# Designed miniproteins, single chains, continued (3), part 97

Each design is a single chain, and the fold is of that chain. pLDDT is the mean over its residues in the fold that is shown.

## One batch from the design tools (miniprotein)

Design m11574
Fold by ESMFold2-Fast:
Structure m11574 (fold): chain A 57 residues (1-57)
Amino acid sequence: SLDAAAEALQKEFGLTPEQARAVARAYLSGDDEAFRELAEVLGIDPEKAKEAVQKAA
């Protein structure tokens, strides 16, 4: 779920709820470009972020 994915991103990377939801939504909607761009802007590893979302969702 989006909420579970966002919670995982907050725990793994220290993101704010708003940042975590943006990243989780981009990944879950299949928007790979937005997902990579958000990861880069936030300074997080996109592969680690994918793992966190996949484990939680």
Scores: mean pLDDT 82

Design m11575
Fold by ESMFold2-Fast:
Structure m11575 (fold): chain A 67 residues (1-67)
Amino acid sequence: MEEELEREIKIALAYMYIGIALSLARQGKKEEALEEVEKAYEILSEVDEELAERERKRALEEIEKIL
């Protein structure tokens, strides 16, 4: 259960960083937005590398559309 909770917390934290990245992108802060995406990727890759790669790609594409 502790291992499962850690996984759930990491996933939630990663999606929080993605949300922050998109918010920063909407403010025109591209460099800061990209840094938050990398933080999300690092956390998600500890849980599921394939998911991490898919979510990073999605976030980067969304940032480029905003900017």
Scores: mean pLDDT 83

Design m11576
Fold by ESMFold2-Fast:
Structure m11576 (fold): chain A 88 residues (1-88)
Amino acid sequence: LTLEELRRLREEVLRQAEQVGVTREQIEAAYERHRDHVTARLGRDDRGEPVLEFEADSDEVARDLDVATVLGLALKVLEEEIERLQRE
């Protein structure tokens, strides 16, 4: 994944958070609540497009994921990867 692709994904996630009216505090609270039960990872689909994949400890947790949790996990993964690539 390139820095340009990661920045574009991050901008899209931030735009969705604003549209839904999710605040940074809500994202942080949701992340704290679910961080031990949900993992987010960056990958590529069969067409080579960047994608975010989510894994939950159980089907119940997966079904109950709220928008703030998904956005919070996405932002964390994207920011960490952007930082990693910028340091190289």
Scores: mean pLDDT 72

Design m11577
Fold by ESMFold2-Fast:
Structure m11577 (fold): chain A 61 residues (1-61)
Amino acid sequence: KLSPLEQKILDLLKKEALSTSELAKKLGISQSTVSRHLNRLEKKGLIEKKEKGYYSLTNEA
């Protein structure tokens, strides 16, 4: 199950890999709040952390 905010994060990451600060800017929320949701999504196996602090979906070929 996903919160509405987590779904918005996934929708943004479907378009391109984004950092925590970029997600915070696009969503209009604090970087700390985004980091907590990114951690939950990563634990669910829905996203992965890339180099330079970027995140992407785990659906890469």
Scores: mean pLDDT 79

Design m11578
Fold by ESMFold2-Fast:
Structure m11578 (fold): chain A 84 residues (1-84)
Amino acid sequence: LEKAAETLRADAAAAEAAGGTGEVEETDDKVKARLRLTVDGEEVEVELTVEKEGDQVKVERKVTRTAPDGTVTRTEESKTYPAS
């Protein structure tokens, strides 16, 4: 989880450097990040959650893209990995 938190903090810093926003919340069992960027007039929001659940790690990724015409596209992925 610490490596995931470091990666997400680096991604948040990169998003802020590009004029967007980045937020990372870390607990003992969970890392949650929210990144917002504007690319070519589209608003892109990425939410990442990495959560330790017993002997497993669950990773959820949600991407919301809003086009200049107001069209919203959402992509959601979820994967579970053994904790070892």
Scores: mean pLDDT 76

Design m11579
Fold by ESMFold2-Fast:
Structure m11579 (fold): chain A 63 residues (1-63)
Amino acid sequence: PPLDPDSAEYLNQKGSILFGEGKLEEAAELYKEALKLDPNYEEAKQNLAQVLRAMGKEEEAEK
């Protein structure tokens, strides 16, 4: 669906669990999917920036 707040929240929560487990690439993928469902999801944007920095992808986090 074009907008599904429950799915965006679910993906963000799963991404945070994976980030906590050190699964940075999988976490980044889930945060990106959450942002596809809700582009204004501030928490997912912040979490994506954090995981990209942790992966050494600083330029992707800043742009």
Scores: mean pLDDT 75

Design m11580
Fold by ESMFold2-Fast:
Structure m11580 (fold): chain A 58 residues (1-58)
Amino acid sequence: MKEEALKSLEAAIKLAEELGDEESKKRAEQIKKDLENGKISPEEAIQQAKRLVIETLS
């Protein structure tokens, strides 16, 4: 599950880079750091990454 969360976050970061969305990129990087430091669960990280992708595409 942690690897799945990391892949979701990497996809969100890449999407934000492609769209030039600096705020979404910073948010995705922060979620990744929180996951790596154990501050959030892999499940929460996946949900936040999916939310971020939806917001970026809107």
Scores: mean pLDDT 79

Design m11581
Fold by ESMFold2-Fast:
Structure m11581 (fold): chain A 74 residues (1-74)
Amino acid sequence: MSIKDWSDEEIEKQIEIGEQHVGRLLRAQGYSDDRIQAALEQFRQTMKQWIEASKDNDEGSATLTSMIDTMKES
């Protein structure tokens, strides 16, 4: 399914899933809650920008997918 067709609710849901995964990884690495919250806020803003860019073209969608996969391996 194309990310271009995602509703605001679907975007929010995917960002929340990403935040849960990134938050878990950062906690496992021993980061403080304050630092995790700051990182998740930046992640949220970046995800929204990439999803909005993906609605305009396919390049943004490919970049977003690559970024998420890289974060999952951390």
Scores: mean pLDDT 69

Design m11582
Fold by ESMFold2-Fast:
Structure m11582 (fold): chain A 59 residues (1-59)
Amino acid sequence: ENKKKIDEEVKKYEKKAQELGPTSEERRKLSLLAFRLDLAKKYNDTELEKEVQEEIKKL
């Protein structure tokens, strides 16, 4: 469920990480969020997906 949306969000966060420029901390955080979303999609982990969405909301 929602695999297409997760894939699009992963790509979106990867692009944002690239556009952030020099701040390695923010780039790393977005890259980790994209990675965790991809894992949630791959293993259909709805709990992980929810956690990542909450972290994104706080950004």
Scores: mean pLDDT 71

Design m11583
Fold by ESMFold2-Fast:
Structure m11583 (fold): chain A 59 residues (1-59)
Amino acid sequence: GPAIEALGRKYGLSPESVLGVRRLLEEGWPERSIIQLLVKEAGLSEEEARELVRELKAL
């Protein structure tokens, strides 16, 4: 939806990648593991990864 697409644009991720992160959160993955994945695989800073996780949790 529009919120997922806006997050993708903000963090330089595809909508599919943003939806993947939301799925990991919904499945109960630890936030630290999701942040590490985003830093390693998506090239986000640790702070950007934390902000994305926070914004997804607020949806």
Scores: mean pLDDT 87

Design m11584
Fold by ESMFold2-Fast:
Structure m11584 (fold): chain A 67 residues (1-67)
Amino acid sequence: MDWELVDERIREALEREGVKKEEIEEEIKRLEELLEKAKERLKENPTEELKKTIKKLEEKIEFLKEL
């Protein structure tokens, strides 16, 4: 997972008035899919790094849902 790209996408969505709500919803769906896959991987092979990844995904999803 590339966290710099995720952060950049969120910033671009916030900076562009032309970004429709549907585009934000698509990014939320993408992040939720990644979160589910990450949780499955954590169950099979628990690592501290993967747990941090899950927390970051949850924070990004919550932030976008508030928009």
Scores: mean pLDDT 73

Design m11585
Fold by ESMFold2-Fast:
Structure m11585 (fold): chain A 56 residues (1-56)
Amino acid sequence: SPSAETVRQGGLQLAELLGPRAGAALLRRELDEHSDMSPEVREGLEAALAAVEARL
């Protein structure tokens, strides 16, 4: 399983490719739709979303 830091970096890279608004929307959808994700994946995605939203 990926570490929270690895997931955070992936989420940030995805947001750079899609743009911050589209990236934030995708990260929110992943968090909302996957309640059974591992704690590390959730932590990484939440950290990526917070960083992307801070740039909006």
Scores: mean pLDDT 81

Design m11586
Fold by ESMFold2-Fast:
Structure m11586 (fold): chain A 56 residues (1-56)
Amino acid sequence: GPGLAADLGKVAGKHPTGLSLEQLEEAAKKLGISPETGAGAVGHAGLDGGSAEYQL
């Protein structure tokens, strides 16, 4: 969801070149999110600009 995307967007912001699958797993684990959910949320954050705002 948007909250998950925002949280992962902040983590992705520490890696301006983006995140590999392994880095996504680490980021998701740190946020208490499953790797599948983490990967999906990062993709969604990228599409929505990775902002803390809800955009639909």
Scores: mean pLDDT 53

Design m11587
Fold by ESMFold2-Fast:
Structure m11587 (fold): chain A 74 residues (1-74)
Amino acid sequence: MVEAIYYAVKGKEAFDEKKYEEAIKYYEKAIELAPNSNATPIWYELLAEAYEKLGKTEEAEEYRKKAKELKEKL
């Protein structure tokens, strides 16, 4: 759990620096380590936003749908 949060924080730092591809890698790692945590829907939303910043709208929409599905199950 702590390790997943560490990667999520690194993803946010990369996102704030406009390093969106790096942010995506960190958020994906956080989700991989904790796929069913209460924070996981937030990480999917952040992942979607990073994809949107890169112009990858289709991927962004898929991850937003994942975030909504997980929120409804919590």
Scores: mean pLDDT 82

Design m11588
Fold by ESMFold2-Fast:
Structure m11588 (fold): chain A 65 residues (1-65)
Amino acid sequence: DETQERVLRAIGEAGRPLSTREIAELTGLSQGTVSRALRELEARGLVERTADGKYRLSDEGINYL
């Protein structure tokens, strides 16, 4: 899925946990589109939610890129 790959790459390129808003700003996608993609990526084990509600790549997510 192109949207999921775009979100995953944005997090990888940032090198830090990103909020849904930051990912939306970096990708040009709506927050709703980003939120859906993040749910799908989390279900696939490619991203992890941090304690402060941000998202980072899992080890699997790093290897996928």
Scores: mean pLDDT 84

Design m11589
Fold by ESMFold2-Fast:
Structure m11589 (fold): chain A 71 residues (1-71)
Amino acid sequence: MLKLQQEIRRTLAAAGRPLTVQEIAERLGVSPGTVSRTLNELIKKGILRKVKVGSTTRYELTAPELAQAYV
């Protein structure tokens, strides 16, 4: 859903750091499975990217202006 995609983007922008699926889920009050699915959609659009910090997978915004220019 478009609303959840916007909420995830807003949450990551506000955090100023890469977040785990669990951290995003807790902040938005949605299930980790729902967050994970929406994160994959945002990655396909070039809005988010995966980063690995040690053994932990986190997600961060790409440059939003640049990403929106070509996706």
Scores: mean pLDDT 74

Design m11590
Fold by ESMFold2-Fast:
Structure m11590 (fold): chain A 71 residues (1-71)
Amino acid sequence: MRERIEEEAELSLVLMEYSLGVKFKDAELLEEAARRARELAERSRDEEIRREAEELARRAEEKAREIREEE
């Protein structure tokens, strides 16, 4: 359970970074959130955490791209 609790906390932190990046249109913060989410998805053994992290990474990457293209 220790690893899962730590991964859940990390996922929550990445989600906060994503939310702030979207709110402030900060492409660098969204790129950082996407990178962290991808790393979590790759190393997590928990199917739910992996799925949520993969989805978050995709959304963050897409939003960062939109912001970069509009600059």
Scores: mean pLDDT 81

Design m11591
Fold by ESMFold2-Fast:
Structure m11591 (fold): chain A 65 residues (1-65)
Amino acid sequence: HLAEGIRLFREGRLEEAAAEFRRALEEDPSNLQAQMALGYVLSLLGRTDEGRALGRELRALFPDL
């Protein structure tokens, strides 16, 4: 999923890349690369509300963060 997200990002398919990075986090919650990549993609999309929703989702998946 991380590699697929990176491929989609390089193709400019940012929303699909974000979905694959979310899946990478479901597979490996401690994957900092997936966390950073997803945040960066959402920043490029200009989706502040989605960034906030992601923060809530990440805290639910990783309550120790």
Scores: mean pLDDT 70

Design m11592
Fold by ESMFold2-Fast:
Structure m11592 (fold): chain A 116 residues (1-116)
Amino acid sequence: MEIKKKTLEVDGYTVNITELDEDTFTLTARKDGTPVATASVRVEGDKATISLHVEPEFKGKGVAETLLRLALDIAAEKAGKPREQLDVTAIVRKDDKELIELAKKLGVKVPDENII
C-alpha cells in the first residue's frame, strides 16, 4: 500500500499530512522536529470526525487551532463541500477542556459520547 504524504509549513509549524485510506487522514504538527500535536480526520459523506491531541507543554500556543482549521480544510476538500455544509464532530479527552472550547468556537460538535 502506497501512503500519500504531504508536508505544509503553517503558523511556524511543520505539518505532515498522511492519507491512510480514501476517507482517513492523519496530521502531525512539529516544532523544530518535535511532535507537538496530532489530528486524525475521517470523512463519510457529509459527516467528518476529527480527533485531536496536543502535548501538554504546547497547549495555549495556538497549535490546536492551526491543526483543527487545517483538519477542517481537508474534510471540506474531501467531502467536496464548504465547511458550513459539513456535520463535523470532534473526539477529545475529558482533561482537554481548552480543546473542547476551541472545537465549539470553530463550530465543531463535541457530543458527550466523544469525550473519552
Scores: mean pLDDT 76

Design m11593
Fold by ESMFold2-Fast:
Structure m11593 (fold): chain A 80 residues (1-80)
Amino acid sequence: MDFEIDVVLALGEMKLAIARNAKDAEGIKKWADETVKRLRELGASDETLARVYRHAAEVAEQVGDKETAEEFRKKADELE
């Protein structure tokens, strides 16, 4: 298992949780895109990238940003 991918996923989840608690829709978008970019650089699978976007969409929905949630769901669907 790629330890670096696991670390990036864990950090991404933590940053999304912080942004969710702050109701920071821009932070959710920033951290999701940054996490996916880093995962792509590390050679993560499309399935892993889609999972990050699906989680980010749920977090965006929870803070009331339905447009960002729809954008991330579309990105996840394009990877699957």
Scores: mean pLDDT 82

Design m11594
Fold by ESMFold2-Fast:
Structure m11594 (fold): chain A 73 residues (1-73)
Amino acid sequence: SEDIKAIVEAVLGVSPVEDDDNFFDLGGNETKAKIIREVLNKKYGLNLPEDIIFKYPTVKELKEYIDKLLAEK
């Protein structure tokens, strides 16, 4: 999930982001969480829940959730 990591890095303005890094510990906020959701929805053709980053705040957790959704197609 290099793409998901790159999106998180770009929105937070930090690099590198590791798989187990917590979005909020890296300086993420509600506005940045919303931007990440919008970018992911457009990139993968998904309709992710509004609280997605709050439920899955690491790159690893977010990737596992998105991979599961894509596997159902």
Scores: mean pLDDT 81

Design m11595
Fold by ESMFold2-Fast:
Structure m11595 (fold): chain A 49 residues (1-49)
Amino acid sequence: SNYKKYLKKRIEEMKKAVEEALKKATSPQDIADVEETLKNIEKIEKSIN
């Protein structure tokens, strides 16, 4: 459906943003926060299938 295509595109964009944030994360706290965000994005991606 058009809606699923839209959601997948947004998820790809969010993943790119999180990957960039992870590259810049230097503290254990920042790394943990970014990893939790990525985990939540992956959970959402699986739920739209």
Scores: mean pLDDT 81

Design m11596
Fold by ESMFold2-Fast:
Parts: C-alpha cells; structure tokens; sequence
Structure m11596 (fold): chain A 59 residues (1-59)
C-alpha cells in the first residue's frame, strides 16, 4: 500500500452552515470511505452514491 497523501479532502455543499431536516447535502470526497465517515458523523442519510461523490439528506 502506498503512503496516504494529505489530499484526502471533503467538500460539503449545503444551502447554509445550519442543515435542517429534509435538506439535501452534496458531499464530494477523495474516497468513498471518507464520504461515509463524514455522513455518519453528521447523521445524514445517503440518497445517492457515485464514485467520489455522495448525495445525502438530513433526517
């Protein structure tokens, strides 16, 4: 396995810093594992999953 470079970045696109129930949040990450970790930490439900990009909804 190669050493992990510090480019494991997450980009979150939301209408505001305060996410309300029902809001759609798009998360773009270098890896799917990173995206899942962020979603789990935020309590978001995955709606759609695409390589390196995940669309989630606040429940």
Amino acid sequence: MLPVAPDDEVRIRAPSPTIRPGDLVEIEATSLETARAVLDAMGLEIVEEKDGRVLARHV
Scores: mean pLDDT 63

Design m11597
Fold by ESMFold2-Fast:
Structure m11597 (fold): chain A 60 residues (1-60)
Amino acid sequence: SLEEQIEKARREFLKKMVEEINKITEKYKNDPEKRISEVTKLGKKYQKELDEKIAEIKAQ
């Protein structure tokens, strides 16, 4: 179903986002400003990609 495809996309994006946030946190553990900046960029990127994926699913 459409709802199942959207939920799957959300879960996959959340999992990837958590993994990438953990990598950023470890990489910039001594640079909180850079860590915040990189996490913010990642969040915006994933929100856009998720919105595009949901739109693609709905257009099917």
Scores: mean pLDDT 85

Design m11598
Fold by ESMFold2-Fast:
Structure m11598 (fold): chain A 94 residues (1-94)
Amino acid sequence: SKEEVYEEVKKEIKKLLEETLEKLKANRDNPAEAQKILMEFFKKLQEIKDKAKKKYNLSDEEAMEIYSKAMREVMNSLPEEDRKLMEEAFFAGG
């Protein structure tokens, strides 16, 4: 079902985000390593989206809707300190 796809994508994003946060926390004083961690994070996010799209035969619109909803819910579930760290990482990557 669409809800099962959403829950799978959300779990994968949450796991990746938690792993990325731990790596960023370990490398706060190393901007070059933080940038590499962020690049790998965005690459793996794209892989999660592409894998779900292929596995469930989703349209680009459906994949984007599921991904956007999952990302929003995961980000909103983070402790304030972790959300700030991710916002700093996104700012450095943009």
Scores: mean pLDDT 82

Design m11599
Fold by ESMFold2-Fast:
Structure m11599 (fold): chain A 89 residues (1-89)
Amino acid sequence: NAQSKADALRRAAEAFKEAIELAKENPYAGLQIGIAVARDLAEVDPELGKEILDELTKAYKEGASTEDIIKVLENARKRAEDAAARYEA
């Protein structure tokens, strides 16, 4: 239902926040956590989760800078937060 999807999206947003903090010290580990979160999110919201997963996976494969990794993770967090708000409205 909408509430369970909103809860999953809020948990994903919190996990992306943790991934961002980790990425500041270890960008590779932060990005890997972000990829895992996006993969799990794709089981709940396939369209959004796969879009985020694709973006994070591309950053990983291309060896993105710490700054770019943080930007991609911040975008993922914002998209998860916005989607959660939409399901609760």
Scores: mean pLDDT 85

Design m11600
Fold by ESMFold2-Fast:
Structure m11600 (fold): chain A 70 residues (1-70)
Amino acid sequence: MAEELLKEAKEAIEAGDYEKAAELAEQLAKLGKYEEATEIMEKVIELAPDNVELRKKAKEIHEKYVEKIN
């Protein structure tokens, strides 16, 4: 169901619900879709660069992904 998670994450980003997008990225990582999860995190930061709190959350999730795949 990675395609549904990707779609929902993108819709959350467009709606301004960046926290939900970050949660969906974490779910993708749990499914072994680390590339997709990382791409969503990068997109969240790109589209909401001024949201410092969200950016910190995104960084934490990204660090977990990198550690898991290595």
Scores: mean pLDDT 74

Design m11601
Fold by ESMFold2-Fast:
Structure m11601 (fold): chain A 64 residues (1-64)
Amino acid sequence: DGSKLTLEEALREVYLKYGEVTAERLAEVLGISVPFASALLREFEAAHNTTANEFAKRLAEESK
């Protein structure tokens, strides 16, 4: 994607800021459209066999 934030970093930032990952919040953090953010979340969850919220929570916990 070429952005300075990876999808994983963006998921962590959304979770830390809002406490919950949604397509709208991810779109705002990444500077992309909501439908595109929704597609990225769906693909990410399928690839990692987990929800974006669970993954983001794990990343936040690992930083402690």
Scores: mean pLDDT 77

Design m11602
Fold by ESMFold2-Fast:
Structure m11602 (fold): chain A 143 residues (1-143)
Amino acid sequence: MTPEELEKIGLAMRFSDYLANGIKNLRKYIEENGLTEEQRKEILEGLDLIAQLQIEAGSDPLIVAIQVAIEKYILALVSKAPPEEIEAARAELRAALLAAGLSPAEAEAIVAELEELVRNGADPEEMQAFLDRILARIRAARS
């Protein structure tokens, strides 16, 4: 890894740490400190680098793709990214869910639930329950 890649990973890890304390915590941090377009791009690149490292360490590529797509979509929504970037992140999440064996209807329901959790400022317990439900559906679809 280059020093630039390590800095991007650090920014992505910081984003994930704030998100782990709930959507409301992450939103407050972004609103009080701001997030530039350049920083958002660096976080996105850092998330992709972390995903690559997790896959190399033996994590399931389909599960990693879904986790990264969820974090990217949350970032786009909470940072109030341009509509085209929000739609691109939504499309990436839909594609990851479909690749894992979920139906189009199930994928759209998950996207809608995530959008509601972000709007409502979901706490860590609500976010974990959401992720656990997705994982359970994927396991069922792969059986």
Scores: mean pLDDT 87

Design m11603
Fold by ESMFold2-Fast:
Structure m11603 (fold): chain A 53 residues (1-53)
Amino acid sequence: SLEEGIAAFRKDIEISRKAIEEAKARGDELTAKLFEIALRNSEEQLRRLEELL
């Protein structure tokens, strides 16, 4: 459902934020950058789904 999709993207956003923090803490700038891109994509998809509510 739409609500389940929204909940899934919210969880993905949370996971990505934690992954970015962990990557930065260990000095893995490439991994941090990749998760930042993934985070942005998930945030954009979430915004589009929320428009359908």
Scores: mean pLDDT 86

Design m11604
Fold by ESMFold2-Fast:
Structure m11604 (fold): chain A 70 residues (1-70)
Amino acid sequence: MDELGKAAAAYLEAMKDPERTRQLASEAEKDGIKVTAPTEEARERALVALYYLKKYAGLDVKSLTVPAPA
């Protein structure tokens, strides 16, 4: 499995546990990752995704804007 696949698998496992998702989102913010999103749920999901991309794939994305649905 490539590093992106490992990040995706870890993300999906975290999404099964709301407390884990919130904890990981908080850790991503403490690591300097900033996300702007239309809802807190979208923001937390994006933070967790970026956390695992950095951890397993080495992709260091410092900011992300999630577009609002039309």
Scores: mean pLDDT 76

Design m11605
Fold by ESMFold2-Fast:
Structure m11605 (fold): chain A 97 residues (1-97)
Amino acid sequence: MEELIERARKASEEFVKAIENGDYDKAIKATKELADAVEELMRKAGFSPSEAARYAMAIYLAGIAAVSAKTPEERQAFAQALKDLVDEAIEKAREKL
């Protein structure tokens, strides 16, 4: 469990830094790692495969939306949505233990 939380935190930090630096290839890579880590975390916490996949897809779409955003305001909003989804998934996983 803790190893997956660490993977999610690290990927989230890498995503934020990549967005700030305009490194969109790295941001996409971090988004994929983050989505995978959250899906594994949710499944280990006892959530259904469909619920785990739904969180992973939401994170992936938010990350892609941040990269594709045309304004700084939109990019910040999607990046914040991704962070909120990650924090919610970690909290829900801990509550299920």
Scores: mean pLDDT 83

Design m11606
Fold by ESMFold2-Fast:
Structure m11606 (fold): chain A 80 residues (1-80)
Amino acid sequence: AAPTPEQEAFYREVMRLVNKLIDYLEANPDASDEEIEELIRKTLEEVRAIADKYGLPEEQKEAVLAAVERHLRYLAEQVR
């Protein structure tokens, strides 16, 4: 079945954070590894807060966080 409106809203909020980080990395190709790691950490903290706001079960929350972290690390390597 298609996602619920709440699930779609959650997905949109998460993708806004992901895109914001991507935009920053594209604008700052000389960002240090330490800066990139801190930005990934902060983004994951914000994703966790959104997941908590939307009431995601713990299992789904951890799966989403793992997927987002993997994606962000992949994108950071592509920019460098």
Scores: mean pLDDT 82

Design m11607
Fold by ESMFold2-Fast:
Structure m11607 (fold): chain A 56 residues (1-56)
Amino acid sequence: SKEELEAEAERLLEKAEEYLEKAKKLKEEGGSELEIEEEEGIAALLRAFANWLLSR
């Protein structure tokens, strides 16, 4: 149902925020550029999937 798709999208967006927070901490702690890019990349993919679900 549309409600189930919206709920799943919301969960994915919440997970994306968690990955962005991890990336932020890595930047603050002087983590590697690759590690930061990996966390940000995962967040971008989760957002893309959530947006795709919301477009159905």
Scores: mean pLDDT 86

Design m11608
Fold by ESMFold2-Fast:
Structure m11608 (fold): chain A 57 residues (1-57)
Amino acid sequence: SKEIEELKKKIEEIEKEIAELKAALPENPSFEQLLELGILELEKAVLNVILKKLEKK
């Protein structure tokens, strides 16, 4: 399904953003930096739940 393919691409993009953000984090991250990371991780988790549901027949 095209929807499943697009969803997988979106998850990959978010994983890349998370990796880049983690690499850029200082030893003492600000609350805003931690919140941004948390939002991306939550978005990835939600998309993975949707993907799992769509892959169910």
Scores: mean pLDDT 83

Design m11609
Fold by ESMFold2-Fast:
Structure m11609 (fold): chain A 63 residues (1-63)
Amino acid sequence: SLPPVKSPAVEEAAKLLTEASLAYQRGDVEKAKELFEKAMEILEKYDPDSPLLEAVRAALERL
Protein backbone atom coordinates (compact mmCIF):
# COMPACT_ATOMS: atom_id res chain seq x y z
CA SER A 1 0.00 0.00 0.00
CA LEU A 2 1.04 3.59 -0.56
CA PRO A 3 2.21 5.49 2.53
CA PRO A 4 -0.26 8.05 3.92
CA VAL A 5 0.12 11.65 2.74
CA LYS A 6 1.98 13.61 5.42
CA SER A 7 1.32 17.28 6.14
CA PRO A 8 3.93 19.75 4.79
CA ALA A 9 4.73 20.73 8.40
CA VAL A 10 5.55 17.13 9.38
CA GLU A 11 7.75 16.76 6.27
CA GLU A 12 9.61 19.97 7.23
CA ALA A 13 10.14 18.58 10.76
CA ALA A 14 11.53 15.32 9.31
CA LYS A 15 13.94 17.33 7.12
CA LEU A 16 15.08 19.34 10.17
CA LEU A 17 15.68 16.09 12.10
CA THR A 18 17.89 14.81 9.27
CA GLU A 19 19.86 18.09 9.26
CA ALA A 20 20.15 17.98 13.09
CA SER A 21 21.54 14.42 12.99
CA LEU A 22 24.13 15.46 10.37
CA ALA A 23 25.14 18.50 12.45
CA TYR A 24 25.55 16.28 15.54
CA GLN A 25 27.70 13.79 13.58
CA ARG A 26 29.94 16.72 12.52
CA GLY A 27 30.32 17.70 16.21
CA ASP A 28 28.22 20.86 15.80
CA VAL A 29 26.19 20.37 18.98
CA GLU A 30 24.92 23.98 19.01
CA LYS A 31 23.49 23.71 15.48
CA ALA A 32 22.06 20.26 16.24
CA LYS A 33 20.22 21.65 19.31
CA GLU A 34 18.82 24.55 17.26
CA LEU A 35 17.51 22.23 14.55
CA PHE A 36 16.05 19.71 17.05
CA GLU A 37 14.29 22.54 18.94
CA LYS A 38 12.83 23.90 15.68
CA ALA A 39 11.58 20.42 14.69
CA MET A 40 10.08 19.97 18.19
CA GLU A 41 8.11 23.25 17.92
CA ILE A 42 6.67 22.20 14.54
CA LEU A 43 5.68 18.73 15.82
CA GLU A 44 4.10 20.13 19.02
CA LYS A 45 1.86 22.42 16.92
CA TYR A 46 0.96 20.10 14.02
CA ASP A 47 1.45 16.50 15.23
CA PRO A 48 1.59 16.45 19.08
CA ASP A 49 0.93 12.68 19.22
CA SER A 50 3.86 11.86 16.90
CA PRO A 51 6.44 9.29 18.11
CA LEU A 52 8.97 11.63 16.44
CA LEU A 53 8.22 14.24 19.11
CA GLU A 54 9.29 11.86 21.91
CA ALA A 55 12.43 10.95 19.93
CA VAL A 56 13.33 14.66 19.56
CA ARG A 57 12.82 15.29 23.29
CA ALA A 58 15.09 12.33 24.12
CA ALA A 59 17.77 13.61 21.71
CA LEU A 60 17.70 17.12 23.25
CA GLU A 61 18.07 15.67 26.78
CA ARG A 62 21.30 13.91 25.69
CA LEU A 63 22.94 16.91 23.93
Scores: mean pLDDT 78

Design m11610
Fold by ESMFold2-Fast:
Structure m11610 (fold): chain A 75 residues (1-75)
Amino acid sequence: MEQLILEARRHALEAARAAAAGDYRAAGEHLERAARLLEQAGLTAAAKLLYRRAAEAYRRAGDPEAAARAEALAA
């Protein structure tokens, strides 16, 4: 469990760095990976928050299909 949470934090940090650099596709991918890891750890509410953030990043990247997929996972 702790290992999954630590890996999720690393991906969330990489997402923040990617977004700061204007790479919203990479930011969305890292947020989605972090969300999956939190979901595996049983942290459903936190995972849903990160899926919503991934969807926002994908919208900024111009990828409506990826955004829709991430939004569905946040439901």
Scores: mean pLDDT 87

Design m11611
Fold by ESMFold2-Fast:
Structure m11611 (fold): chain A 72 residues (1-72)
Amino acid sequence: SELEEKERESERYLKEAKEAYKEGLQGLKDPSNRRETLQKSGETMLNNARKIALLETGMKKAQEIVKMYREL
């Protein structure tokens, strides 16, 4: 169904976003980075972590709606 396909697309999007986030964190571990650069990039990564957490919570709630759809 279209709804179940959109669920798979959303799950893939979230997985890709989480993988990109991990790669970004790894790049920040470069010892050549200045403290100022780490502060600004760290703030951005903390903000992105919060956004991903909200997306994960929203995904779980949306999946409950998909379960209801399967039961009709």
Scores: mean pLDDT 78

